# Designs tried in a protein design run: designed miniproteins, single chains, continued (2). Part 72

Each design is a single chain, and the fold is of that chain. pLDDT is the mean over its residues in the fold that is shown.

## One batch from the design tools (miniprotein)

Design m6493
Fold by ESMFold2-Fast:
Structure m6493 (fold): chain A 82 residues (1-82)
Amino acid sequence: MQKEIDHAMARIMIAVAKIAVFKYGKPLSPEDARFMAEYVLKVKASKEDRDELVEVLRESARLSTDPEEKAELLEIARELEE
């Protein structure tokens, strides 16, 4: 039960982030991105879910106008690929 709930929560967070980034062009904050990345790794989310979060983070970095935020988002995406 808990593992199923954790995986469902990861998917919900990724889906909300995808809508914000791809539909509304709103980049994720590095803080929110870090929280999501740590959560999906902690609950051992599927490769498919992690790959989706990487795409969201890379698009978020592309949309970000702050060089420091852009760099942090790309670093978080790199960590998820490992």
Scores: mean pLDDT 84

Design m6494
Fold by ESMFold2-Fast:
Structure m6494 (fold): chain A 92 residues (1-92)
Amino acid sequence: SEQQQLQQELNVLRQVKELLRRALESDDPAERRAHLAQAAAIAEQNGWTDLSALLRRIREAEERDPPVADLAISVLLTVIEHRIRKLEQKLN
């Protein structure tokens, strides 16, 4: 049902959000990368292939350009928070 699809999206986004927050709060590059990899795996396991791909790209950015990765995590967190609020309003 549409309600089940929205609930699945909400559950995936909540898990991804917590892992992104942990990545952003960590000063350890290995720990940050591990959280991003776990978030990508959760998204992939739940059929969110586009989100998984985006998270893997952010993880790659951690190695190449850490300031860009930090900005990408911050922007993605803002977008995810907005989507979570919208889903919570619909599911009530």
Scores: mean pLDDT 86

Design m6495
Fold by ESMFold2-Fast:
Structure m6495 (fold): chain A 89 residues (1-89)
Amino acid sequence: MEYYEKAIEYAKQGKYEEAAKEINKALSVPFLNPEVVGLVNKASSIFLPLLQEGKSRKEAKEETVKELVKEGYDENEAKAVVEYISKVY
């Protein structure tokens, strides 16, 4: 809980590097943060095909955030998780 909350706060401040680090910490205790695991899996399912289609990393990040927001996720939650995914892949 606390790691995910910190990630969202960093994303609100435009501190995406710090937000991604807090997402990584939340994923180290996935049984306490099942909502983060679900969002990471969903974001990856959108982000990876966009990279495979030849989109730039920047374009793939922007499109993934837009799709998550369209599905009802908070923009700052989406940005934090997408920044984490873009660093892992």
Scores: mean pLDDT 81

Design m6496
Fold by ESMFold2-Fast:
Structure m6496 (fold): chain A 98 residues (1-98)
Amino acid sequence: MPVIEEIVKEFRRQARELAELGKTDPVKAKQELIDLIEETTRKIKESNIHGEDKLTAASMIQDYAFLAAGALGNVDLAREVEETAEKKYSEVKQYIEE
C-alpha cells in the first residue's frame, strides 16, 4: 500500500485534474471530487500509520479539496465538495481522538 505522503500527493494531482475538468464539466468534476475525497479518506483511515500523521493528511486533503472546489466556477457545486471535505475531516479527527 502507498505511504501516506504518496496518498496525499496522488489526491493533490487528481484534484488538480478534476479542477481542470470542472472548467468544461463542473457537475462531473463535483461528483468525481466527492468520490475522490471519500476514497482517499477511507485509505487514510485504513492506513497502518500514526494517528497524528492521519490527521495531518486529512487536513491536507481538506485544503486541496477546497482549492479544487473554488476552481469549479459554481458556488452550489463548490459548497457540496466543501461540505463533503469538512465532514470527512471531522470523521478522521473523531476516529483518532476517540
Scores: mean pLDDT 83

Design m6497
Fold by ESMFold2-Fast:
Structure m6497 (fold): chain A 116 residues (1-116)
Amino acid sequence: MLGARRRALAILDELIETETNPEVRAAARRLKEAVEKLTDPELLALVTMLLELVKKTKNEELRLTALRTLATILENIDKIPKEKAFELLGKVIVAVEREDLEAVRAALEEAEALAG
């Protein structure tokens, strides 16, 4: 758990410092604040796994959309049932691993609907 948070924050700090796209940096900053407040160890493990995949992708649009989806889920975690948060994070992990931008966009739309 402590190791997962430390790793997630390290990836986000690297993205904030090294990304040239200001929208990617903004999404990473939002996500960093949400991760610092996240207390659920299982969600934190999935978030860290997804961030490792986001760090490895060369597709900027996929990276940005995945970071936005994750930030939207975690910023609204009190409004989203835990089981549904796990389902959405799982969908994003599979979509990023497969480089499936449309699947990540669908997950973002679902997360935004649950948040609003």
Scores: mean pLDDT 85

Design m6498
Fold by ESMFold2-Fast:
Structure m6498 (fold): chain A 63 residues (1-63)
Amino acid sequence: GPSEEELDKEVLEALALMEIAFARKNDGPQAAAEVARRWAEKLKEKGYTELSERFDALADELA
């Protein structure tokens, strides 16, 4: 089955996408980009480098 790390990544990705979607709906794409950047930093601090890079790319697309 998945490791604890893989499950943690899945949960954090789902939470990040939900928060980004809410920010985009309520405050627009620039606010959503800022949320995506904060999640990228948090994921990088946890050592989830590839996931962090995906959220940085998403922030660039939203900005």
Scores: mean pLDDT 87

Design m6499
Fold by ESMFold2-Fast:
Structure m6499 (fold): chain A 76 residues (1-76)
Amino acid sequence: MKITLTDPKGNKIVIESEEQAKRLIEAIRGLVRRGADGTLYVRTLDGTWRPVTSPEARALVEHQLAGAEKLEEALK
């Protein structure tokens, strides 16, 4: 498989293997998530999940979640 992801600054990340994709999905899902109410959360160094409040940070988290979802779909 080969999937290209683009970050909010336009930088491209190329995912070349299923193993690489799974590791990236796990990393993203371990650091950011969407709550049932639609609130976005980030995981801090102490393992606590904190809500994302700034528009810029929310956009970044949404972009990362979309990337993880795209990789998950490509693995099916």
Scores: mean pLDDT 77

Design m6500
Fold by ESMFold2-Fast:
Structure m6500 (fold): chain A 78 residues (1-78)
Amino acid sequence: SADAAAGSKALAEGLEAYSAGDLETAARHFREAARHFERADPQSPWLVEALAGLARVYEELGREEEARRARERAQAIA
């Protein structure tokens, strides 16, 4: 689906930004990936991967409540 393709692109861009140390850009792309994957399939393992990436970025940014929320959402799907 178009949402699955857009999600995959955003996930790749998030991983690239994370590798470059651009945590705010990584968070933006992982949020975009999660939205697209959720629209495609709310039980998708790709949604779990996007949420796990988002949680890691939020942890590194010191945004503990947002990191916890992303982890809980990923665990509820998995």
Scores: mean pLDDT 89

Design m6501
Fold by ESMFold2-Fast:
Structure m6501 (fold): chain A 82 residues (1-82)
Amino acid sequence: EIPRDALLAAELLLKLEHYGLTVEQLLAMPAEERMAFLLSPLPASISEEEVRELAEELVRSGRHREWARLYRLISFGLPLSE
């Protein structure tokens, strides 16, 4: 089973790629705009299969926790799995 943290990390990475944004650019945004970006739905061009495949790759590489921590930092340090 794919962890929720890996799915959230995959969604974030695919959104960043779709909008041509870097992690640095996202972190430089005002908190309100950053949260609006994180809460926005996935673009229609990104399939659930693509999210799942990337999430599996993140788990396989052991990096899903690293990206989940970044997601929390981007979200004012809000916990992802408590």
Scores: mean pLDDT 71

Design m6502
Fold by ESMFold2-Fast:
Order: sequence, then structure tokens, then C-alpha cells
Structure m6502 (fold): chain A 79 residues (1-79)
Amino acid sequence: DISKAVDDMIKLIYEELKKYEEGEISEEEALERIRKEMKEKYGEPFAEKAVELFKKILNGDEELKKQLEDRYKNLKEAE
């Protein structure tokens, strides 16, 4: 289910981003965790997309970061 893959990707990117921002993990560790988790569950195309989105956010894509935060909040409220 592509919707489930997208939701899991959003949750994973947000959670790893927060760990990175809090100094709990390095950028390299966050990227490896995102790639591994997405690849194991949904395959290489989703892993590549998740890594791309994470890198864009780290490079200052404020609109993408806001969209990620808003979607993460909605997903948590739906749980």
C-alpha cells in the first residue's frame, strides 16, 4: 500500500530528524537508519525517496520541513 509506505516514510524522517537536531545521532546515522528501514519494508525506490527528502530538509527546504511536521502531527492524532 503506497499510502502506508508514505505515512511510514513521514514518521521515520520526522523522528530521525528530531534525534539529529537533539544531537542524539549524526547525520550519517540518520541517513543510514532511514535508508535501511525503508528498503527493508518497501524496497529501494522508497528508501531513495526518503533519503532525498531528508537531505532536502537538512539543506534548508523550509516548506518541505513544514509539510513533514504538519503531516506527522496529523498521523499521530489519527493513532
Scores: mean pLDDT 83

Design m6503
Fold by ESMFold2-Fast:
Structure m6503 (fold): chain A 58 residues (1-58)
Amino acid sequence: DLVEKVLAELPEELKKLFTEYIKTKDPEVENKLFAKADELGVPDELREKIVNAVNLTA
């Protein structure tokens, strides 16, 4: 499961936001998730995995 693999690689703060987004499908939560990923300096490879997992859950 791509979602489970992404969760294993994410820092705790991003896991919380990602889990909330999966439950709510709220675009505001999605924006907070990507803003926090940018703030934490998430590598492009991990960001691509996050985008793919978000698309899977959309």
Scores: mean pLDDT 76

Design m6504
Fold by ESMFold2-Fast:
Structure m6504 (fold): chain A 104 residues (1-104)
Amino acid sequence: NPLTIEQVISQLQDLGELDESSLKAIRVMFRQADKDRDGALSIEELFFAALALALPVSVKSLKQAMKAADLDGDGTLSASEFLPALVLALHLQTGKPIEELLRP
Protein backbone atom coordinates (compact mmCIF):
# COMPACT_ATOMS: atom_id res chain seq x y z
CA ASN A 1 0.00 0.00 0.00
CA PRO A 2 2.44 2.75 -1.13
CA LEU A 3 1.02 6.16 -0.29
CA THR A 4 1.62 8.69 -3.10
CA ILE A 5 2.42 12.41 -2.70
CA GLU A 6 -0.81 13.17 -4.61
CA GLN A 7 -2.81 11.17 -2.02
CA VAL A 8 -1.07 13.10 0.80
CA ILE A 9 -1.96 16.44 -0.87
CA SER A 10 -5.58 15.30 -1.32
CA GLN A 11 -5.88 14.21 2.35
CA LEU A 12 -4.36 17.48 3.62
CA GLN A 13 -6.86 19.47 1.51
CA ASP A 14 -9.81 17.30 2.63
CA LEU A 15 -8.88 17.58 6.34
CA GLY A 16 -8.60 21.40 6.23
CA GLU A 17 -5.91 21.06 8.91
CA LEU A 18 -3.91 24.16 7.92
CA ASP A 19 -5.01 27.60 9.03
CA GLU A 20 -3.34 30.81 7.74
CA SER A 21 -0.98 30.95 10.77
CA SER A 22 0.29 27.41 10.14
CA LEU A 23 0.72 28.10 6.41
CA LYS A 24 2.62 31.32 7.20
CA ALA A 25 4.93 29.46 9.63
CA ILE A 26 5.59 26.77 6.98
CA ARG A 27 6.43 29.44 4.36
CA VAL A 28 8.85 31.17 6.79
CA MET A 29 10.51 27.82 7.54
CA PHE A 30 10.78 27.05 3.78
CA ARG A 31 12.45 30.43 3.15
CA GLN A 32 14.89 29.90 6.05
CA ALA A 33 15.83 26.42 4.75
CA ASP A 34 16.14 27.67 1.12
CA LYS A 35 19.80 28.80 1.24
CA ASP A 36 20.06 29.84 -2.45
CA ARG A 37 16.64 31.61 -2.51
CA ASP A 38 15.54 29.86 -5.73
CA GLY A 39 12.20 28.64 -4.30
CA ALA A 40 13.33 24.98 -4.13
CA LEU A 41 14.67 22.80 -1.29
CA SER A 42 17.34 20.11 -1.54
CA ILE A 43 17.03 16.89 0.51
CA GLU A 44 19.66 18.29 2.95
CA GLU A 45 17.72 21.56 3.48
CA LEU A 46 14.46 19.61 3.91
CA PHE A 47 16.13 17.42 6.58
CA PHE A 48 17.36 20.49 8.50
CA ALA A 49 13.84 22.02 8.30
CA ALA A 50 12.39 18.79 9.74
CA LEU A 51 14.96 18.83 12.58
CA ALA A 52 14.03 22.47 13.37
CA LEU A 53 10.41 21.28 13.80
CA ALA A 54 11.54 18.30 15.95
CA LEU A 55 9.92 15.90 13.45
CA PRO A 56 10.94 12.21 13.69
CA VAL A 57 12.18 11.86 10.09
CA SER A 58 15.38 10.48 8.55
CA VAL A 59 17.23 11.23 5.29
CA LYS A 60 16.02 7.78 4.15
CA SER A 61 12.31 8.61 4.74
CA LEU A 62 12.74 12.00 3.04
CA LYS A 63 14.41 10.35 0.00
CA GLN A 64 11.52 7.85 -0.19
CA ALA A 65 9.00 10.72 -0.05
CA MET A 66 10.80 12.53 -2.91
CA LYS A 67 10.81 9.31 -5.00
CA ALA A 68 7.07 8.82 -4.33
CA ALA A 69 6.45 12.40 -5.57
CA ASP A 70 8.05 11.39 -8.93
CA LEU A 71 10.21 14.50 -8.78
CA ASP A 72 12.47 15.27 -11.74
CA GLY A 73 16.27 14.80 -11.81
CA ASP A 74 16.89 18.02 -9.84
CA GLY A 75 16.10 16.26 -6.54
CA THR A 76 14.48 19.42 -5.11
CA LEU A 77 11.07 20.36 -3.68
CA SER A 78 8.98 23.42 -4.51
CA ALA A 79 7.06 25.30 -1.79
CA SER A 80 3.81 23.49 -2.78
CA GLU A 81 5.52 20.05 -2.45
CA PHE A 82 7.34 20.84 0.82
CA LEU A 83 4.57 20.11 3.35
CA PRO A 84 3.20 17.00 1.53
CA ALA A 85 6.75 15.59 1.34
CA LEU A 86 7.34 16.18 5.09
CA VAL A 87 3.98 14.55 5.96
CA LEU A 88 4.75 11.57 3.69
CA ALA A 89 8.24 11.23 5.26
CA LEU A 90 6.62 11.26 8.75
CA HIS A 91 4.15 8.57 7.65
CA LEU A 92 7.01 6.42 6.26
CA GLN A 93 9.16 6.93 9.38
CA THR A 94 6.43 6.40 12.06
CA GLY A 95 3.82 4.24 10.26
CA LYS A 96 1.10 6.55 11.66
CA PRO A 97 -1.85 7.63 9.46
CA ILE A 98 -1.81 11.24 8.20
CA GLU A 99 -4.83 12.21 10.35
CA GLU A 100 -2.94 11.16 13.53
CA LEU A 101 0.26 13.00 12.49
CA LEU A 102 -1.66 16.29 12.06
CA ARG A 103 -3.53 16.02 15.39
CA PRO A 104 -2.13 18.49 17.99
Scores: mean pLDDT 64

Design m6505
Fold by ESMFold2-Fast:
Structure m6505 (fold): chain A 82 residues (1-82)
Amino acid sequence: SYLEAMGLLITGDVQGQIKELGKQLNLPQEVVDKLKKDARAKIEKEVSKAKSLVEMSNIYIDTLNWAKQQVKKAAEELKKKQ
């Protein structure tokens, strides 16, 4: 469906931003891969309930902000262990 196609695009963009921010913050590949997987699962769950483009836009903004926070938190936790 159109909403399923949008869900795939949201997943791709969010995962792409996790990869780029993770690279900038020197996160291990295993941490980046886990965050990408967690983001996909979160998006798939929320998108399965979405019934409009407005809801889809809100899911995108919320999951992108969540993902950026998770990447920054992972980088901070790694610094504490050094």
Scores: mean pLDDT 86

Design m6506
Fold by ESMFold2-Fast:
Structure m6506 (fold): chain A 76 residues (1-76)
Amino acid sequence: SNKEKAIKYLQKGIEYAKQGDSDKAAKYLKKGSKYAKSVSPNASVLAKQGSIRAKQGDTDGAVFLGRLAIRTLERT
């Protein structure tokens, strides 16, 4: 359930980042990071870095890191 919640929120964060909505991207990537922490510490760190990039206006970096966090959750 935490893995499914993490992926769901990370997907939302990525979608907002693709739309240029940096504030919502950061919010949802951070939510995904919190759920990811109990599943994969590595995925949590990647999602948190994605949230930071989104806050800095680096929406492309946020998409990249969010996708990498999802891949990490799906593999481990």
Scores: mean pLDDT 89

Design m6507
Fold by ESMFold2-Fast:
Structure m6507 (fold): chain A 59 residues (1-59)
Amino acid sequence: MEEKLKEVLKKIEESDRDTAIKLATQFIQSQLDQLPPSFEDHFKHLTPIQRKIGEVLRK
């Protein structure tokens, strides 16, 4: 994912506005197909300690 993101960002920076919008839209759509955003996805970015605190609070 990170490698593809870097390539997309480089192309966006080197391209005109219309091409940049098209590339960004295609990239976002591709990512959403593979990994749809959910509230749980935000929790995956938390540290292990923050996740444990969340589990305790859910009790």
Scores: mean pLDDT 57

Design m6508
Fold by ESMFold2-Fast:
Structure m6508 (fold): chain A 75 residues (1-75)
Amino acid sequence: SVAAKVAALAAAGREASALVEAGDTERAGQILADALRSLGFDDLADEVLALTAAGRLTPERLDRVALEAYMRILS
C-alpha cells in the first residue's frame, strides 16, 4: 500500500539522517539505498550509493533524494 511504502521510507530516512549526523555516512547510504531499491527506485538507490562513495552524502542531499522518492510514491 502507499501508506506502507511511505512508512518504510520514513523509517529508513530517519535512521539514515541520524547516522549522517553521527558521521556514519557509509551505513546511512546503505540503509537508505536498500529502502529505495526495495521500493523499485534503483536509480535513486544508485545515486545514494554514488554520493556515499564520493563522500558527498550530506543531510541536504539525503533529504532531496527522500523527497523525490516520496513524490514518486504519491504519484
Scores: mean pLDDT 89

Design m6509
Fold by ESMFold2-Fast:
Structure m6509 (fold): chain A 72 residues (1-72)
Amino acid sequence: MEKEEEERNKKIAEETAQEVFDVLQQGLRDGLSSEEIGLRVTQVASKRLDELPSQDYVDYWSQKFQELLEQS
């Protein structure tokens, strides 16, 4: 696999983590229910994660999302 492709996929995962985190934070500020927040998060994640070729990048996305949660 090309290094450029690996870097691109990691960037997609990181951008997806940031978008999901932003949606989660906005939903909490707006007083949305956990169900509504979960639905919006799922829609954002699904749209971006379809671009990732393997579970390893999905796991990387999950790790980056957890890091964002821990830093907030």
Scores: mean pLDDT 74

Design m6510
Fold by ESMFold2-Fast:
Structure m6510 (fold): chain A 64 residues (1-64)
Amino acid sequence: KEELLNTVVYPADRPDKPVTIEELIEELIEQMEKHASPEEKEKARKELLEVFLNSAEYLKKTHG
């Protein structure tokens, strides 16, 4: 899980600026903080983590 959060990705809107999955999730949650409830933030974290867990399988193939 910690290794997943430290996985470097290249966002589609900024492919020249690699970020970790943790940083990407934190950025999205930070944008939600202005008007989002704690429940909405928790749901977003779970959904984002699930999406990145699925993408981590693809990244594992490209790194091997």
Scores: mean pLDDT 66

Design m6511
Fold by ESMFold2-Fast:
Structure m6511 (fold): chain A 68 residues (1-68)
Amino acid sequence: ALSPLAQEFLADLEEDAKRNSKEELLAKLEAAIRGLEQQIAQETNPAVRAALRELLAVAREKIAELRA
């Protein structure tokens, strides 16, 4: 099951989808992925890194959906 943080991220994306083009959503998700990768690289706490990796996976899956 997805964490509450990942569920909130997906809910925010559904709301963004109502107000933004597919191209704008893709750009936003790609920026989010870059930010998450940078945070993971700097994070030393394993539990926090695991949560960030879950968000990264969710964002990547959403990009794949939008490109399909």
Scores: mean pLDDT 80

Design m6512
Fold by ESMFold2-Fast:
Structure m6512 (fold): chain A 64 residues (1-64)
Amino acid sequence: MNVTGTRTESGAGLGISDGSRSESRGAPAGAAGDALYQEGLRLYLEVGLPDRLAQLARLLAALA
């Protein structure tokens, strides 16, 4: 599959081309914190759900 010469080929969607819009969303002081939060959230989503972690933690605590 080769698509060359399309009107929009992986452009505006990158997120680095329109930095101004990202700032318009707000959270200027929490930019670094938001990045960490997003990373943690993605990791949790990959291994399952935070609900499972909470359940496991409770079970482990009860076992201890």
Scores: mean pLDDT 56

Design m6513
Fold by ESMFold2-Fast:
Structure m6513 (fold): chain A 62 residues (1-62)
Amino acid sequence: HMRKKYEIGDKVKAKKDGTYNGLTFKKGDEFTVIDYNEFGYLKLKTADGKTGWVPADDVEVL
């Protein structure tokens, strides 16, 4: 198993504006990590309860 950079419950912020898998965000938007996969994606949850898979490289840990 590869070492992961993120943990479930981590707070992350967007490095850039984007839209992925139905989730739209702006640079600096904050999310909670609720899942991750082996392909470099994080399942993120917004404050309003929306979720989506986003490339891990497009966010950074707070």
Scores: mean pLDDT 75

Design m6514
Fold by ESMFold2-Fast:
Structure m6514 (fold): chain A 72 residues (1-72)
Amino acid sequence: MRVTTERSSEEWQDPSDPGDRFRADFEVTLREDADGNLYRQERATATHTRVVDGRTFTETGVVENPWELVLP
């Protein structure tokens, strides 16, 4: 059994409001079983950071797809 994980991240900042920041972290996992079947799972984590009245607020959302069989 082999497992490979690829990660990527993107970050955005509002140029008119430096306290408003958005970050997205992506994770793609590929898993091969003993019979050579390849499975794929995607996971995305989105984090939005805002500053309101001198306080920092952070919202985090996670989306995880079920494992799926990859055709090729």
Scores: mean pLDDT 75

Design m6515
Fold by ESMFold2-Fast:
Parts: structure tokens; sequence; C-alpha cells
Structure m6515 (fold): chain A 83 residues (1-83)
């Protein structure tokens, strides 16, 4: 499942180190709408669309509170991917 692999690599911060995986991600995103990408990422994480939007919003917010929440959500998502 390429979407689970993509999400795992994003959570592990390995995309910068793995050029092959980065290329596969870019190719997988070609031809998909933003909504389709979000749907597949949410499904791979076992999240609702609303939960995914909350995760992305927290990740984009540089405040200490949002960064703490983002780290907590990432840890929970990592646990789900390891299951």
Amino acid sequence: DVWREVVRALLDGKLVEDEELRKRIEEAFKGLTEEEVAERVAEALGLSREELEELLRAGADPSPEARAKFAEMVAEMRARLEA
C-alpha cells in the first residue's frame, strides 16, 4: 500500500533521505486532485477527513501549543501504522 508507505515515511522524516520513495510519492500524486490525495492519506492513517485536516493545520502552525499537539497526533498516527 503506497499510501501507508508514504505516510510512514512522512511521519519518520525519511523523505529527504530516500530519493526513490520521494520519486514514488511525486508520481503517485500526479493525476490526483487535492481532495483525492487527502482521501487516500486519511484512509491510510485510519482518520476521518476532519481529523486529517486538524493534523495538517497543527503541522502548519508554528506556535508552541500547535507544535505540541502535532507531535502528539504524529505519535498516535505512528502507533496506528505499526499495528
Scores: mean pLDDT 63

Design m6516
Fold by ESMFold2-Fast:
Structure m6516 (fold): chain A 114 residues (1-114)
Amino acid sequence: VDEAIENKDLELAKEKLKEAKKFLEEAKKKKEFNPLVLQKVRDVVRLAKWLIKESEEAEEVDTELLKLAIETLELGIDYLKEYAPKDDLAAKKLVKEAEEVLKKLKEVIEEAEE
């Protein structure tokens, strides 16, 4: 994730999002809370924030990459809402941050498709 951001590597970002999506799908199938999901969702949030910034500076917006980020964040948010302990303040804060980033990603796509 940090390497993708530092090098402005959109292909590496795409690979990291695909890896995160697969991890989250596999975690959901196990029907038990995995604390590693918190770190994975944080990594996706960080990557999504960078993709928003790059899209604002870019001549052309990669809407497919942004849609992959949306799908991955939605999966992470759903997992944390279903499986995270109700008293986990870190999980609650992360869900709120992820929902704010998700809203911004959808706004960027809507503006790019106008």
Scores: mean pLDDT 80

Design m6517
Fold by ESMFold2-Fast:
Structure m6517 (fold): chain A 55 residues (1-55)
Amino acid sequence: RAAYRAELRAIAEAHPRSGAGAAAAQGVRDLEEHPDTSEEQMRRGLAGARALAAA
């Protein structure tokens, strides 16, 4: 969980006004608002943010 948040924050900071940064920032909020978020959902969110950052 903490590792997913750290990675999403890193993507958001690296791409502060891009779609990747927006997706990563939203992922961090979702993890904070929904502490019961599944590991699969966390992986999916991180993968999506990484894909946008790589594009």
Scores: mean pLDDT 73

Design m6518
Fold by ESMFold2-Fast:
Structure m6518 (fold): chain A 62 residues (1-62)
Amino acid sequence: GPLTGEQKKKLIDAVEENLEKLLSLDEESLEEALREIASKYVSPEQLDEAVDFMREYLKLLT
């Protein structure tokens, strides 16, 4: 199913906590790091949606 508000909040908090690290990574390493972070908060079925959500949020900060 779609990401819940609680899941979105946790993903946002995780991006903000890891912001300096995430901004220092190349594109391939960024994808892997976002998947690793998202896997803590969402089901495997939601992983791609969570990574896309985190990428869009990260773009908003840059």
Scores: mean pLDDT 84

Design m6519
Fold by ESMFold2-Fast:
Structure m6519 (fold): chain A 89 residues (1-89)
Amino acid sequence: SKADELYKKGEEALKAKDYDTAIKLYTEALKEYKAAYEADPSADILEKIADVYLNLGIAYFRKGDFERASEWTMQAGEFFAQAQELRRA
């Protein structure tokens, strides 16, 4: 999907230590995954949203923006918990 492609490019940028590009790509992937979830809710999409938030947290941490890193990491935990709950239902 477009979201998966954006996420993959974000991971490549993060690995290259291009944190600004990674943040941009992850932010775009997040919008696409959230739209996908609204159209067809699934635990798989919630896990992908959680992964995006986790990697946004990592990118901001690497840039020294610890406040935003903490915010994104907290969001990752929330979406991961929601995904696990949906899998049990």
Scores: mean pLDDT 88

Design m6520
Fold by ESMFold2-Fast:
Structure m6520 (fold): chain A 119 residues (1-119)
Amino acid sequence: MDYKNLSKEIIELAEELKKLVSSKVSEEKFKIIEEAIDYFLETLDKLLEKEEAGAPKEELLREFREAVYHLVTALSPLLDYEELFRIADEAIARFEAGESLEEVSKEFLSRIIELLKKS
């Protein structure tokens, strides 16, 4: 996919996540998780554009929450459920507290990658 607003760092983190998942699951299961990762990236790309345009925080938070939970739900068969949803809830709380979508998303993906490496 061609993203207009995503940083190189977020794209590299998503590619690392895909590579780690592909090493741990069947091709069929990987496709489902890859689609969830791509959905997260597409949603984030749109949200970054909306954030720059000054969209209301409540709208951004709602859509970000949906994208985060969609991704962690797809990853839940591979990872500790409580730890994964704790990472999700912390990302949402940090964005709600005023951190940028860019910084929160980098931390979110990095923490999932770290958790997956320990599995």
Scores: mean pLDDT 87

Design m6521
Fold by ESMFold2-Fast:
Structure m6521 (fold): chain A 55 residues (1-55)
Amino acid sequence: MEEFLASLSERERKLVLAAIYMARGELDKAIEVAGKETVDLLLRMRDGSLAGARA
């Protein structure tokens, strides 16, 4: 159980790095680290909150 969490932490580390690169405007680096799909998800979550709910 705990050993499984250790593996997930590795993914979270990449997510943190990707977020930092995105904040710096280095989307290419973020994609290289976490992958395009993950970066797209992060962008959608951030923009979704700012965009507001469409009825």
Scores: mean pLDDT 67

Design m6522
Fold by ESMFold2-Fast:
Structure m6522 (fold): chain A 125 residues (1-125)
Amino acid sequence: DIVKELESLSIDEINRLILKNRNNLEKLKEYALGLIELLLKRGLISEEEAEELKEKIENNNDITRLQTAIGALLAALASDDPEVQRALIHIAKLSLEDAREAGRQMARLLRLLEHGEPVSLERLA
């Protein structure tokens, strides 16, 4: 059970596990689905959002898009800021559809955080 495994690990340990498997499409899908279940269990996403993300992950065969989505989902789990969590979940969804735009929005998010500026989805677009 991947969810139980991930629950037993720190964020840093999960990140190391993902990095070890970064070129394994099947393992990355497994970790992405596990992270979505953890976000749902912690109330950070709705059941509807979780279902949408799972469908996108299962139907995605681009390893780079999966790596970006997983990074954003893991960062959302690590954050205590609801607006940052919402932004990261949005970027995770976007990475599965448009990896380039997801990268741009992630860069904008990091810049807002670096300068202590408010985070919102409108400011990332």
Scores: mean pLDDT 86

Design m6523
Fold by ESMFold2-Fast:
Structure m6523 (fold): chain A 74 residues (1-74)
Amino acid sequence: SDDEELRAIRERILADPRATPEQKRVVDLLVDGLLAGLSAEEVNERLRAEGVTDEQLREAFRMMEEAAEQLKKE
């Protein structure tokens, strides 16, 4: 399920020692918004209002995509 995949992506990133605390915070906020039923556009607008930069958003989406690819190989 989408919710199960989102939680697995978040868990993998939060457990990654290479990820910075800020990267983990942005991913956590993105996943929370998506799990609440917000679109990616709505989550992006909300996070920008909280001071998250476009660069941080791009990095977070890249990390989530990489985590999703890793999960598919298991």
Scores: mean pLDDT 84

Design m6524
Fold by ESMFold2-Fast:
Structure m6524 (fold): chain A 76 residues (1-76)
Amino acid sequence: KPFSVTSTVGIKIKEIGPNVYKIEAVDGDAGLTITAKPGYRIEVLETKDAVYRLKGNRLTVGLKKGGYVVIKIIPV
């Protein structure tokens, strides 16, 4: 897979399109770190009840319960 995710609580990850993933906080408020593999970058397409910071290949996200982030993973 072109990325990895570390989360503080239970999350749901769903591929909703080619290289497009929806990551949702299902169990509670969640802190996420999403890291793209070498040769890939992250683009944030949509957020709900979320704050985020993108630095290089690493996306740090804070989600409220029921919030989500939609990301696209793009080859570079």
Scores: mean pLDDT 84

Design m6525
Fold by ESMFold2-Fast:
Structure m6525 (fold): chain A 60 residues (1-60)
Amino acid sequence: HHMKVYRLELDPATMSSEELGKKARDMIRAVENGTDVVEITGPPDVVRSLRDTIDRLRKD
């Protein structure tokens, strides 16, 4: 089964608010381009911040 998977690993030591915004935009683009599965790994608080950033970008 050939699935297109977008993988994102969130490192709290390197993940600034600017970098979170960039990752959020990259994920939105990947989903728009037909990604089947999105895999996000990292601390729960950082993952939540990414989700909130995606929601804000989609509403703007």
Scores: mean pLDDT 74

Design m6526
Fold by ESMFold2-Fast:
Structure m6526 (fold): chain A 75 residues (1-75)
Amino acid sequence: SAEREALIEAFVAEVQARHRLSPEQVALLRRLLREHLAGLSLDELTAALGRIRQALDSLPEVTDAHLRVLVGHAV
């Protein structure tokens, strides 16, 4: 849905700005969110994005491995 895509793109933009993600990491994050969170309702998606945000914000640096693990475990 347009609302789901808007939530994902807003989240990706926020994480990119806050954690200085590379273009390749932005593309990876976008793919992982669409793959792992596709089955969630909008409320569940919002809660999962909040958990991912909190976990990323607790890290001294964000690697590709962190993105894979944190998005994969958000469900």
Scores: mean pLDDT 86

Design m6527
Fold by ESMFold2-Fast:
Structure m6527 (fold): chain A 89 residues (1-89)
Amino acid sequence: SSIESLIKAVERAAENIVRAIEEGDDFELDVAVSLLLMTANIAALMTEDEEKKKRIRELADEIVEAAERRDVEAVREYAERLVEEIRSM
């Protein structure tokens, strides 16, 4: 399903963010963050629930901020929460 594809895309983007942080690859980090934001935006557009749309966008922003701080644990936590928000669509 499209929802399952979005979940896999979020999980893949989060894995790429974590790897880029651990390797110190700023270019790969920027690419992975961009893919994460694109996927979250698509998920937000697929729901008519305004509160869920807001939570998806807030979680995506938290992942970006965690990535900027190179906080791997925060990236993993917010990505898992984003996956649960998408799964419950």
Scores: mean pLDDT 90

